# Ledger of designs, part 81: designed miniproteins, single chains, continued (5)

Each design is a single chain, and the fold is of that chain. pLDDT is the mean over its residues in the fold that is shown.

## One batch from the design tools (miniprotein)

Design m18992
Fold by ESMFold2-Fast:
Structure m18992 (fold): chain A 83 residues (1-83)
Amino acid sequence: MEELLELTVELLLAESKNPLLRRAAEAFRLYLEGRRTGDEALIAEAERLGREVAEELEADPEALREAEAEEAAAIERARAAAE
């Protein structure tokens, strides 16, 4: 599952038109890297960025719906790329 998550993050960073979703993908990328390296500072940074993006999405229902649609599409594309 981590492999699919990494591919999804890469696709969102490369192809997403939604700046909030791209920021969310960067936060997940930092979190995954922090977990692999044991870097507590990276994990804390990722949590802060993720929380900021989540608050912005929660405050804007249209942005949330748009982000959810792009995320679903990115997950499907990542799944296809993973074969």
Scores: mean pLDDT 76

Design m18993
Fold by ESMFold2-Fast:
Structure m18993 (fold): chain A 66 residues (1-66)
Amino acid sequence: SFLEKVKEAAERMIEAARAGDAEGVRREYFEMLRYIKEAEKAGEDISELRKIYDETLAEVQAILSG
């Protein structure tokens, strides 16, 4: 499902941030956006996906700022 794909990309993005892997963070960020866009195009409610996106970005920013 798009929910699982977005969650997997979010988890990998957080892992990359903790590892200091800037290219990994960028790759997983664009993967999340791609799945959200595909879900929206498919007519699915993206509210849950958007929440995961917002929470993931906040966590990644906290990791990179600390």
Scores: mean pLDDT 87

Design m18994
Fold by ESMFold2-Fast:
Structure m18994 (fold): chain A 94 residues (1-94)
Amino acid sequence: MEAAEIFREAAERVRELAEESEDPEAREALLTAAELLEEAARALEAGDVRRAAALAVAAALLLIGAALDSEDPEARELLERALEIVVEAMKRAD
């Protein structure tokens, strides 16, 4: 699997978690993280590995921040699952 494709698959999975969320703030964070992962995939296709890494880290940090700010246990679980997807994608892309 090419690194760009790994990040696109991660973006799709994170977007699916956004559809499961009843919390508007968690949904926005999940959708933004998915967009950052799609940008990371495009950066990899352009050969910009540093930009891809920065975008993936930004997605992870956004999800961590959203999870810490969340008062809803179900929303927090979805955000934590999305973070796991991002971290796994970063490991597989190495």
Scores: mean pLDDT 86

Design m18995
Fold by ESMFold2-Fast:
Structure m18995 (fold): chain A 55 residues (1-55)
Amino acid sequence: SAEQRQQQIAEIQRETDEVYDRLLAQGVPEEVALDEASRHAQELAEEWRRRQEEE
């Protein structure tokens, strides 16, 4: 359902934010942290798409 997809998107957003914050805390440059976080988000989206969550 659309609700399930919205939940998954929200979870990916939260995970992405966590990765970004962790990288910044470790002293990774902001531009690099953004790239890494974006890569992570894409990987999560791909994985979710492959699974195709049932409603």
Scores: mean pLDDT 77

Design m18996
Fold by ESMFold2-Fast:
Structure m18996 (fold): chain A 60 residues (1-60)
Amino acid sequence: SDLETLKEQVEKFAETLSDEELKAYLERLKQSAEEFKKMGYDRTAEMLEALAEILEKKLA
């Protein structure tokens, strides 16, 4: 699926980042998800939250 492809691409991109850059990227994704959720774009927010969860598992 398109979402699975996006997740794979995001994971590969994250591998090129330092831990500091990765944490900043993760925080930005969480902030973006919150903003889209406030605007009523629930599907977009859920997608961003799912990407954030994948990155969090790599850092944890």
Scores: mean pLDDT 79

Design m18997
Fold by ESMFold2-Fast:
Structure m18997 (fold): chain A 60 residues (1-60)
Amino acid sequence: SAEEQIKKVEEEAKKRLAEILEEAKKKPDTLESAIELFVRTSEVIGEYVEEKAAIKKAAA
């Protein structure tokens, strides 16, 4: 079902975000590191939003 597919996409996004946050902890406390973290997290969130929208559109 679309709901099950959305849950899988959400679970995958959460795992990727957790990995990004763990890697960020190993980096120096700099503006450059903060920008990289922002860009990487924004990409994962963007992919999640697009995939969720595609699943809903296909199911409608």
Scores: mean pLDDT 84

Design m18998
Fold by ESMFold2-Fast:
Structure m18998 (fold): chain A 81 residues (1-81)
Amino acid sequence: GGISVDEEGNAVITFGDRKDDMRDLSGRLILAVLNAIASEDPSTITLETVKEALKKGVSEEDLKEVLERHNRLDVWEELKK
């Protein structure tokens, strides 16, 4: 789901499955915020931050990629211990 504009110029919110769409949107927003924070100060990313991101629907693959991009695979290793 998402926000689009109809033929008349009105904003339209579409949900294929409302629960799944809201979960996907939440995960994407959290991933974007996490990447922004890591870009400014990678040391801000903690084990608790990673656990919360996973709980809120961020995929393990996307999260690991963000951590690898910012040289924080140490946090990923701690999560797996």
Scores: mean pLDDT 69

Design m18999
Fold by ESMFold2-Fast:
Structure m18999 (fold): chain A 63 residues (1-63)
Amino acid sequence: DEEILKKIVEETKDLEVKTLAQYLLDNPSLTAEEVARMLGFSDKKTEEIVAKLEELRKKLEEE
């Protein structure tokens, strides 16, 4: 949902998560993992940031 990604971009203090969410808004056909790889994140950092993004997304969708 684009609205949830926009809210994450506005509310998150984590610059990596904010950047990931912004690129997902710009590229809706890509997965979060694909965007994180494009941004040059390591596998561990990708897992961490994607997990944080999906936790925020799920929490906002349930609100």
Scores: mean pLDDT 77

Design m19000
Fold by ESMFold2-Fast:
Structure m19000 (fold): chain A 59 residues (1-59)
Amino acid sequence: KEKEIEKLREELEKAIEEGAPADKLIELMQKLVKALDSKVDSIVIRGGRAAQEAREKEE
């Protein structure tokens, strides 16, 4: 179900513990964000962003 996200998180934690370079940490974080985005419906993401943008900029 959410195993891919969990594995990416564990991999990121191990990389931090091993003192991996910043670029690798950023790459792992980007993969984690991508996995979350694919799991969460893109329509839901767009709807939420539009609502927040309207509340912040069109009040």
Scores: mean pLDDT 66

Design m19002
Fold by ESMFold2-Fast:
Structure m19002 (fold): chain A 65 residues (1-65)
Amino acid sequence: MTEEQQAEVDEGVYLLAIATYLATEKDPELKEKIREIMDRGLASGDYKTALEEIKKLIEEHEKKK
């Protein structure tokens, strides 16, 4: 079995993670920022960096509230 040490994230995993964030997040400004990062990740194919940026954004936003 390929136990991938995935430096890069598959598109399906990426979209599932983003869908989960968008479905559970209630802040419209944060949702828009997540969508912008999602679009950049999809355009570049750098899903791992996009997901890390989204996680950091959520943590910072949650800590400020």
Scores: mean pLDDT 71

Design m19003
Fold by ESMFold2-Fast:
Structure m19003 (fold): chain A 66 residues (1-66)
Amino acid sequence: MYVPSPLELGEALGRALRNPAVAERVGAAVMRLTGASRATVEAMRAGKASPATLERVGAAVLAAQG
């Protein structure tokens, strides 16, 4: 089974947030699972989040899934 790195997952979440069909569901899930702010989720959607922020959010999602 493929386990993405924290950064890869953060980047994939950013791409999912740009898909209007799932953006609200993904954003709500990220905030609920990781405690990330709405501003962080909006930065990820806009492609303005730093690699460090993407890695941090991805790591938090992976920890929440375990």
Scores: mean pLDDT 80

Design m19004
Fold by ESMFold2-Fast:
Structure m19004 (fold): chain A 94 residues (1-94)
Amino acid sequence: SFEKMLEAEKKIAPKVAEELRKLAEQSTDPWAREMIRKAAEAAEKGDLYGAAISLATGLVVARRQGREDVAAELEKALDIVMKGVNEASKEIEK
């Protein structure tokens, strides 16, 4: 069970990192781009939860500052990470 979890994360994390890197390159806002890049770096290390926490923190800050444009980009990035987490969970249940 635990071994399957580590293998699932190791398998899914590179794909999540690649999708986040592409999203960061498409970002026109320097703050959104840097936050998404930081999340991609965490995912490249296999840390999907670290990536999610980083993006969720940035999203809260963006909303508090009224940066709806940045919030939308970070929500898109967080959705990518959460879909990756869900796929890893399905591999464990198998």
Scores: mean pLDDT 82

Design m19005
Fold by ESMFold2-Fast:
Structure m19005 (fold): chain A 78 residues (1-78)
Amino acid sequence: DVEAGLAAVLAHVRSETERLLEETKDNPEAQKKAEELGRAVEDGIRAAFAGDVETAQRYSDEARRLKAELEKLLEKYK
């Protein structure tokens, strides 16, 4: 069941995003990037399950960029 599979993957992504948001709650810049990263990953997964490969790739590229930006922010605040 594609719908059940999508729901399970999205639930996992949301759980990871919630954890990351909690870990970054005292750093507004990092929290904002964590939220953006979570959204990009979720939207990319939805596009992939819909068969929209081009949109999925676009969100994958965005997630990669956001992850790199988040890592730089966390480095700076160490």
Scores: mean pLDDT 81

Design m19006
Fold by ESMFold2-Fast:
Structure m19006 (fold): chain A 84 residues (1-84)
Amino acid sequence: MPVITVSDSQQDIADKLTKALAANPSYSPEEAEKEGQTLADAAKNLGKTEAELSKPFNGLSEAEAVVRWANALLASLQSGGLLK
């Protein structure tokens, strides 16, 4: 299964999330791509917020924070999706 790393671009993250969604036959390729992009953007926004909030506490790298959120989303999708 794909793993998201700090070397992955925003598009690489979106592509990996899209592939996880596309494994579910309930998603069309277009729906999987749209959802993958949405989740990648959510991971980016959450990672930025976490990095900003962590600055007083030795600052988490924005790239590392984004990757952590993206991997959490990916793991959730691989276990049957974020929502029931």
Scores: mean pLDDT 73

Design m19007
Fold by ESMFold2-Fast:
Structure m19007 (fold): chain A 63 residues (1-63)
Amino acid sequence: SMKKERARELLRAEAERLGRSPSDEEIRRIARESGISVGTARKIARELDRERREEQERRLRLE
C-alpha cells in the first residue's frame, strides 16, 4: 500500500539522518504521520535495520 511505502521512505530517511536505527518514539511518530499501525512501522524498521547491517557487512568483507 502507498501508506506502507511512505512509512518505509520516512523510516529510511530518519535512519540515514541519525546514523542509527530509529528509536521507538521516532517509529511511533512516523507511524502516525504515515497512517499505519505502530506494529507495521516496527516491522518495516526491523527490515530496514537488517538491510543496513547486511550492506555494512558486505562492505567490510570486500574491503
Scores: mean pLDDT 81

Design m19008
Fold by ESMFold2-Fast:
Structure m19008 (fold): chain A 58 residues (1-58)
Amino acid sequence: PSGAEVIGRVAEADLRAAGASPEEARAAGKQLQRLYEQGASGETLSAAGRAILARLGL
């Protein structure tokens, strides 16, 4: 779905801007895209995003 792809791409771009490596940013973007495609709530997506930032030290 286009909405899921947009979320993944925006997350990848934001993580790159924050200093994440291209590989980690892409993997994180795909993870968030998959969660959105599976019907995850905004709170679930926000929690996953925060966990990714913590794991990457950002």
Scores: mean pLDDT 81

Design m19009
Fold by ESMFold2-Fast:
Structure m19009 (fold): chain A 55 residues (1-55)
Amino acid sequence: SDEEIRRLAEELGISEEQVRSALAALRAGVHPGVIAKELGLSEEQVERLRELLER
């Protein structure tokens, strides 16, 4: 869990806190565009997190 979060943060160039928040929101069914706006991420970064989570 912590190792995966660290890896995702490095791959996307964002903080571990941003990864954790984005993953929690995605699991809660929040739309990727809303997550991007709330966390200051691009929609592409959120979609990549979703893709890696589903993999």
Scores: mean pLDDT 80

Design m19010
Fold by ESMFold2-Fast:
Structure m19010 (fold): chain A 94 residues (1-94)
Amino acid sequence: SVEELVEKAKKELERDPENVEALIRLGLGYYLLEKYEEAAEYFEKAYELAKPKSKLDAATALINLAEVYEKMGKYEEAKKLLEEADKLVDELSS
């Protein structure tokens, strides 16, 4: 269930608070529960932690955050996040 996904990700974060993959899964879990404010918080944290280490994880977090912002009606903010994610993905193919 989605609730089990959220609980497992929370337990992973209790062991490693900087686990980007667990933060992304927790954000996704809240998104599926339509808890968009909570989902955004976890994707934002995942992006900040991923930014210096992994362009792919940073882009993934931004794409998911943009989808949350679209659900919240924040279309201009979502567009800016997608433009930043596209730039990160372009840098990966260089």
Scores: mean pLDDT 87

Design m19011
Fold by ESMFold2-Fast:
Structure m19011 (fold): chain A 80 residues (1-80)
Amino acid sequence: MLLSVEPTVPPVYEPGENAEKYEKEIEENPQNAKAWRNLGSAYYQQKKYGEAEKAFLKALNLDPQDLQARANLLAVNKKT
């Protein structure tokens, strides 16, 4: 355990694949604020800021106390 190669899991931003996963979750449960927030994050990683904004707005409408969705929406608005 003396040798530590940094196990930096590369943050795999596969925004298209991630977006499809969350879109499927939303089809199963369209009231799932977390899925909408995750979908927005996937679009944001893909730099689709308009789509990300709509997804974060949906998440925030479903759960207005979601501070992460609020912060993400603010970040997107700054880019849009």
Scores: mean pLDDT 71

Design m19012
Fold by ESMFold2-Fast:
Structure m19012 (fold): chain A 55 residues (1-55)
Amino acid sequence: MNKEKYEILKDTALELLKDGVPLETIFKVIDELAEKGYITKEQAEEIKKILEEEA
């Protein structure tokens, strides 16, 4: 379910950012998951925007 996958990925990405994982590394993973159809491109851009605001 794309909505549940989106929420899980967003929460995981925020946790990784708090743990000190580089923003560029997190973005790469998000992009790869979007390319694989785990989330939409729009959802990937939303998560990236949230991460940039938190960083």
Scores: mean pLDDT 80

Design m19013
Fold by ESMFold2-Fast:
Structure m19013 (fold): chain A 58 residues (1-58)
Amino acid sequence: MEVEEALKKVPKELRDKIIEAINNGDFDKAIEIVKSSDLPPELQEEVIKAIEKYREKL
């Protein structure tokens, strides 16, 4: 799944927080965590797109 592929590029600490938010159904919080991170802009955009696509499929 695209979400898992994108998250593999994210540091473990940040990845864990994003996964926790997604598992709780709080996709807005997951996106906020990505936007507030020090990740490169291209990676932030990739992860956000993956989260949004996962949310749409659910």
Scores: mean pLDDT 78

Design m19014
Fold by ESMFold2-Fast:
Structure m19014 (fold): chain A 80 residues (1-80)
Amino acid sequence: AKEFQIEQARLTAETVKKAVESLENLPDPVTGFSAAGIWAAAADFAAELAREAGDEETAKEAEEAAKEARKVAEKVKEKE
C-alpha cells in the first residue's frame, strides 16, 4: 500500500518538474501563473504522501518540484 503512495508521489514530482519548465513561455502569463500554482500544490501534496509512506528522499524531490513551480509562478507574474 505504501509503495503505491511513494510511486504516485514520485510520478507527480517528475510530472511537475517537466510541466513547469514550459510555463514561462506560455502565451498568456495569467494562465501560466495559475498553472504554476496548481503544480506547486500538487507537488506539496506528493511530498506529504511520500513522508506518510516513510520515503523522505521522494518527499524532498517533490518539495524541489514545488519550489521550481513557485519560481516559475514569480517569473510569469513579473511578465504580466
Scores: mean pLDDT 76

Design m19015
Fold by ESMFold2-Fast:
Structure m19015 (fold): chain A 72 residues (1-72)
Amino acid sequence: SDSEQAREKLKLAEEYLKKAREYLEQGDLEKAKEYRQLAMRHAAEALKLAVRAGDDELVKEAQKLLAEVEQL
């Protein structure tokens, strides 16, 4: 379902955001940028799927994660 796909995309985006933060802490700016872009892409896909599913909780979670990635 779209809700199940949205949850999987959110999980991937969270994992990529964690990696982006870890590489940023290590001073690896190139890898930090790469994983930030992956996190952004998956979070955006999750938002689209959550909106399609009408899942207000998932929409809110995806919007929050997108904001966190944008602020990184």
Scores: mean pLDDT 89

Design m19016
Fold by ESMFold2-Fast:
Structure m19016 (fold): chain A 77 residues (1-77)
Amino acid sequence: MVEELLEKAKEALEKGDYVEAARLYSEAGVLLAEEHPQKAVSLLVATAIIAIAAGSKEALEILKKGMEEADKVIEEK
């Protein structure tokens, strides 16, 4: 469930687990891409900010894959 993913992402951020937070926000963004494309873009942007702030190459890779999946879903609508 998207709401659960967002809640877990916030918990990961509070623990300083930026990679896990980026993964969860990216998953939520992809899931929302069909019904709420604007919200999906916002979540992917949040993932990018977290990855850059944390200096995590792994989080950036997660963002890249999430953006590709979300773009595919949005464009096929």
Scores: mean pLDDT 74

Design m19017
Fold by ESMFold2-Fast:
Structure m19017 (fold): chain A 70 residues (1-70)
Amino acid sequence: MVEEAVKAATGFGYGMSVESVEEVPEAIKKAKEAGADIREAIGAALARFKMDKNTSEEEIKKAEELAEEA
């Protein structure tokens, strides 16, 4: 998984404690501040929402838009 790859590469786990779409840009911003690869951090955050069957398609799209703006 992208999240596992990011953790292995940077020593950090991303997307943890992200419970809502609105928290995605803040999680990515904190990954930037930690010096993480932003592309991998974005992928890890989005993968969490895409794998959650309770997440609607609209929420996934919103998360992708917010991730691009981060």
Scores: mean pLDDT 57

Design m19018
Fold by ESMFold2-Fast:
Structure m19018 (fold): chain A 86 residues (1-86)
Amino acid sequence: EAEKLLEEAIKLAEKAIELARKAIKSEDLEERKALLEEAEKHLEKARELLDKVRDKLPREKILEVEETLGIAELVIAVAKDLLSKE
């Protein structure tokens, strides 16, 4: 179960990256806002799941997911900065 939660966390983080990338490419301000809101929700859920299994799995596996979460945070931050330019 812990490994399944970790797998779910990484999938949610990857989805957050995908949504944030779509927000960056979108030409519509309202669509960009909606995509970013969904990306942030996925990222928060991924962090919640990772925290639940952090002490149950090898450090190496935890770090791999933390790296993906970090990438998601950066892409969302870039998308938000671009949104503020509108």
Scores: mean pLDDT 83

Design m19019
Fold by ESMFold2-Fast:
Structure m19019 (fold): chain A 71 residues (1-71)
Amino acid sequence: EAKKAKEEVEKAEKEIEKLEELARKAGTTNEPASAFPEAVALGLLSPEDFTKALEEAKERLEKYKKKLEEL
């Protein structure tokens, strides 16, 4: 089970990085993140959607990190 928890941690970290990258691109191009196909595919149509996705990814990260600690 440790291997699965580690994979979930890596997934959550990558998801957070991807969300931050999309938000950064939107800021630099002066376009909303929803203008990017990747954001639309993830259902990220508003700043609230980004906030929810980031919170969910962080909660998942925390959950699986704790699971790894318990081992």
Scores: mean pLDDT 69

Design m19020
Fold by ESMFold2-Fast:
Structure m19020 (fold): chain A 77 residues (1-77)
Amino acid sequence: SKEVAKLLLLKALNIIRKSGAPDSEKAIEHLQKAIEALDNGDYETAIKHLEEARKYAEKAGVKEASDLIKQALENLK
């Protein structure tokens, strides 16, 4: 489940970076922090950063990325 979540987040990160969308920087920062937290086994910190990343991805209009972040969150339940 953690490995699946991480794969989804890496895909979301690539999509956001490729989009060049305004305000995507905060989504990228939170995704990177979430991935780092998952690598360290800190699920609580990862979930907090994923919720922020989803919010900023939605604000940036990158729906595919926000959907992938939602799927990753479901894999961490």
Scores: mean pLDDT 84

Design m19021
Fold by ESMFold2-Fast:
Structure m19021 (fold): chain A 78 residues (1-78)
Amino acid sequence: SAVERLKRVLDEATRLAEELLPEVGRSLGLSEAEIERAREELRRRVEGLKALAEANPEHAELLLETAERIKRELEERL
């Protein structure tokens, strides 16, 4: 289903974002505590998106296209 594909893409995008976050954060002058807070906020946002997609499966395809684009952009920065 589109919901299951979206969840998979969100998990993959989150993994890539978490890999980039320490280096990007340090380059922007963020402290280790600020980087960890950003990681926690990212995880909370992603879980909210998964819940939203499960509640609204009809919107999952649109969300999937956006998630795929974000994942692609993250892959290009690694």
Scores: mean pLDDT 81

Design m19022
Fold by ESMFold2-Fast:
Structure m19022 (fold): chain A 89 residues (1-89)
Amino acid sequence: MTPIERLRELRDKIVSAKTKEELIQAMEEAIRVLRQLAEETGDPFFREAVETLRAILERYRRGEITFEQAKDELLGVIDVVIAHLERKR
């Protein structure tokens, strides 16, 4: 499976997430995928995306943002990453 296909599957999983645990698992998996892309490509875009997702995850774990806010922010990050990968071909 390509990174873009994996991120699209994660996006669908995030959209269907109904529990805190499901959302956290999706965030952790997205961080793993983006960390690998950052290491393999050296593209600072992926490093920035990892840090953004880590910040969202930490705020959500602390109860600083709601489930809906965390989900919306996570989907936004995933969507911009997918668009970035599509531009690279």
Scores: mean pLDDT 83

Design m19023
Fold by ESMFold2-Fast:
Structure m19023 (fold): chain A 72 residues (1-72)
Amino acid sequence: DERGRRYLEMARRAAEQAVEIAKKDPSLKEEAIEHVRGAARVFEGLARLDGSPVVDEIRKLGEEAIAEIEKI
């Protein structure tokens, strides 16, 4: 499932970017959380359309990133 792995990798990079933004400017925490939610929703949707098993991994990745941002 190369396509599913690609979606997971794109979701991971979006999450990492959002965490970095929130760490650099904590006033953007809410915007960073919305960025993670948006990216996770898009890639989760794409993975679901392809029947990829990474759907749950993408969702969990987003949830973990949001939790990390909330701790900043």
Scores: mean pLDDT 85

Design m19024
Fold by ESMFold2-Fast:
Structure m19024 (fold): chain A 84 residues (1-84)
Amino acid sequence: MELVEEALEAVVNGDLERAEELFAKLDDEQKLLFLERLAELLLKKLEEELKKRGVPEEEREKKLEEARKKLEEELERAREELAA
């Protein structure tokens, strides 16, 4: 199993200690891949949660757009830090 996939699985399982250990072992490229994959996973979970709560489609789209924008800003910052 790829280290990035193992770290993502640890986050999904709530094993934050394992996730941190695996993340620390990742190289810069793998760290960026992990963060990108985690961002997509979080967006999918948010969409599922909003649908389960009966949030209207228009409001769901707005919340997902806001979340995506924030995650993209965080990913850009992470890319800058890892490239330094």
Scores: mean pLDDT 78

Design m19025
Fold by ESMFold2-Fast:
Structure m19025 (fold): chain A 52 residues (1-52)
Amino acid sequence: MIYTSGSISDEEATRLGSDPNIDGFEFTSGSALTKVGTIKTANPNKKVYFKV
């Protein structure tokens, strides 16, 4: 599934980034750019999209 949100917390980025049931993320806020590194650290193959 794709997880859609404006942004997420650092805890959520780590937890959801490592979740095998989540194929990627779609964020509607540029503030989520700071969370991309955390997600990629949890799983470098996780896809991240922005709708801003």
Scores: mean pLDDT 77

Design m19026
Fold by ESMFold2-Fast:
Structure m19026 (fold): chain A 82 residues (1-82)
Amino acid sequence: SVDQQVQVIQQGTQEVVQLETADGRRHTGYRVASDVDRQVSDLQQGRRSVDQVVDGMRRLSQTLGPRSRQVMDQTVQQVQSM
């Protein structure tokens, strides 16, 4: 369900923020979280598909540190398999 996909995305995003903050990249973590929150809001309102959110998250993954990128990439894979 979309609600389950949203929960997976939100959990992965929270972990990304924690990892970026631990690595001294707090600003990047919050920027990515804000972008994902907007995409999730659009998804819940029917203005964006799951595929479009996945594509957006893949683009954001490229801006992250190695540990955060791994978490984001795994989150994307989980959402695509649902």
Scores: mean pLDDT 88

Design m19027
Fold by ESMFold2-Fast:
Structure m19027 (fold): chain A 60 residues (1-60)
Amino acid sequence: MRVRVLPLDDVHALLLIEEGDEVTARVSHPDQLPAAEAALRALGYEDVERVDDTTLRGRK
């Protein structure tokens, strides 16, 4: 398991919990989900699924 914090903009950050080829990404507000999905795709996660209003799951 690897935990990372990535900046989304000047005031918001993305929490990533990485396990193998899978990741759980958490944001503080639902309006950050589009930026979080773009960040996951930029990191090589091609299969991005919305779990809830503040959580995405990605797989390489």
Scores: mean pLDDT 77

Design m19028
Fold by ESMFold2-Fast:
Formats: structure tokens, sequence, C-alpha cells
Structure m19028 (fold): chain A 69 residues (1-69)
């Protein structure tokens, strides 16, 4: 995996983290139980997408490092 692809994935992961944190803060400020649950569910989905991106990058880098070792 080239450096540009890794950088792009890392930026996407950071954006997902920031969005999830914002949604969690909105949920904490909300007095509506339905809105709170919806915001938390959306935050969880973003965090899962972040983890998938980081795993894909990690797997590709692990393969590359094994070949370079």
Amino acid sequence: MDDETVAQAERAARELDERAEELRRQAAASSDPEERQRLLAEADQLLRERDELRRAVGDALAVQRAEEA
C-alpha cells in the first residue's frame, strides 16, 4: 500500500472519530431518549467504519512488512 492511500485512509478514520465524538456529545446534551439512542447508534456505526478502515490498512501494511523482512 502506498503512502498516499495510507494517508487518505487515516484522514477518513480521523473524520469518522470526530463525527462520532460530536454525535456522542449531542446525545449527552439531548433530553429526548429517542434522539439520544439514535445519535449513539449513529456514533457506533461511524466507529465501526473507522475500525474497519484501520484494520484494512493494518492488514495491508502487515503483508508488506512480512515481505520486506
Scores: mean pLDDT 77

Design m19029
Fold by ESMFold2-Fast:
Structure m19029 (fold): chain A 90 residues (1-90)
Amino acid sequence: SPEELIDAAAENLKLAIESAVRDPRVTLEQLRRIVRIGVDSIIRLAEKYGNLEAAKKALEKLRDWVEKNFPPEVAAIVREVFDEALARIE
């Protein structure tokens, strides 16, 4: 379903964030770029299938996961990108 595809895209972004944070060669600016690419992909899928609520739900869940599991510097970057994206779809 379109919702399952959006959820899969969000899980792919989650894995990308975990991988980037664990790689000491990845800068905070590169992390921001990775997050923006993933978020843009999720929103484009949601717009294509007319289900922005699924994207909002997936992004909010992913933001909460980052806030609980990563240092403040990482959480701040992800929060900034997610809040910008959520403002676009509200």
Scores: mean pLDDT 84

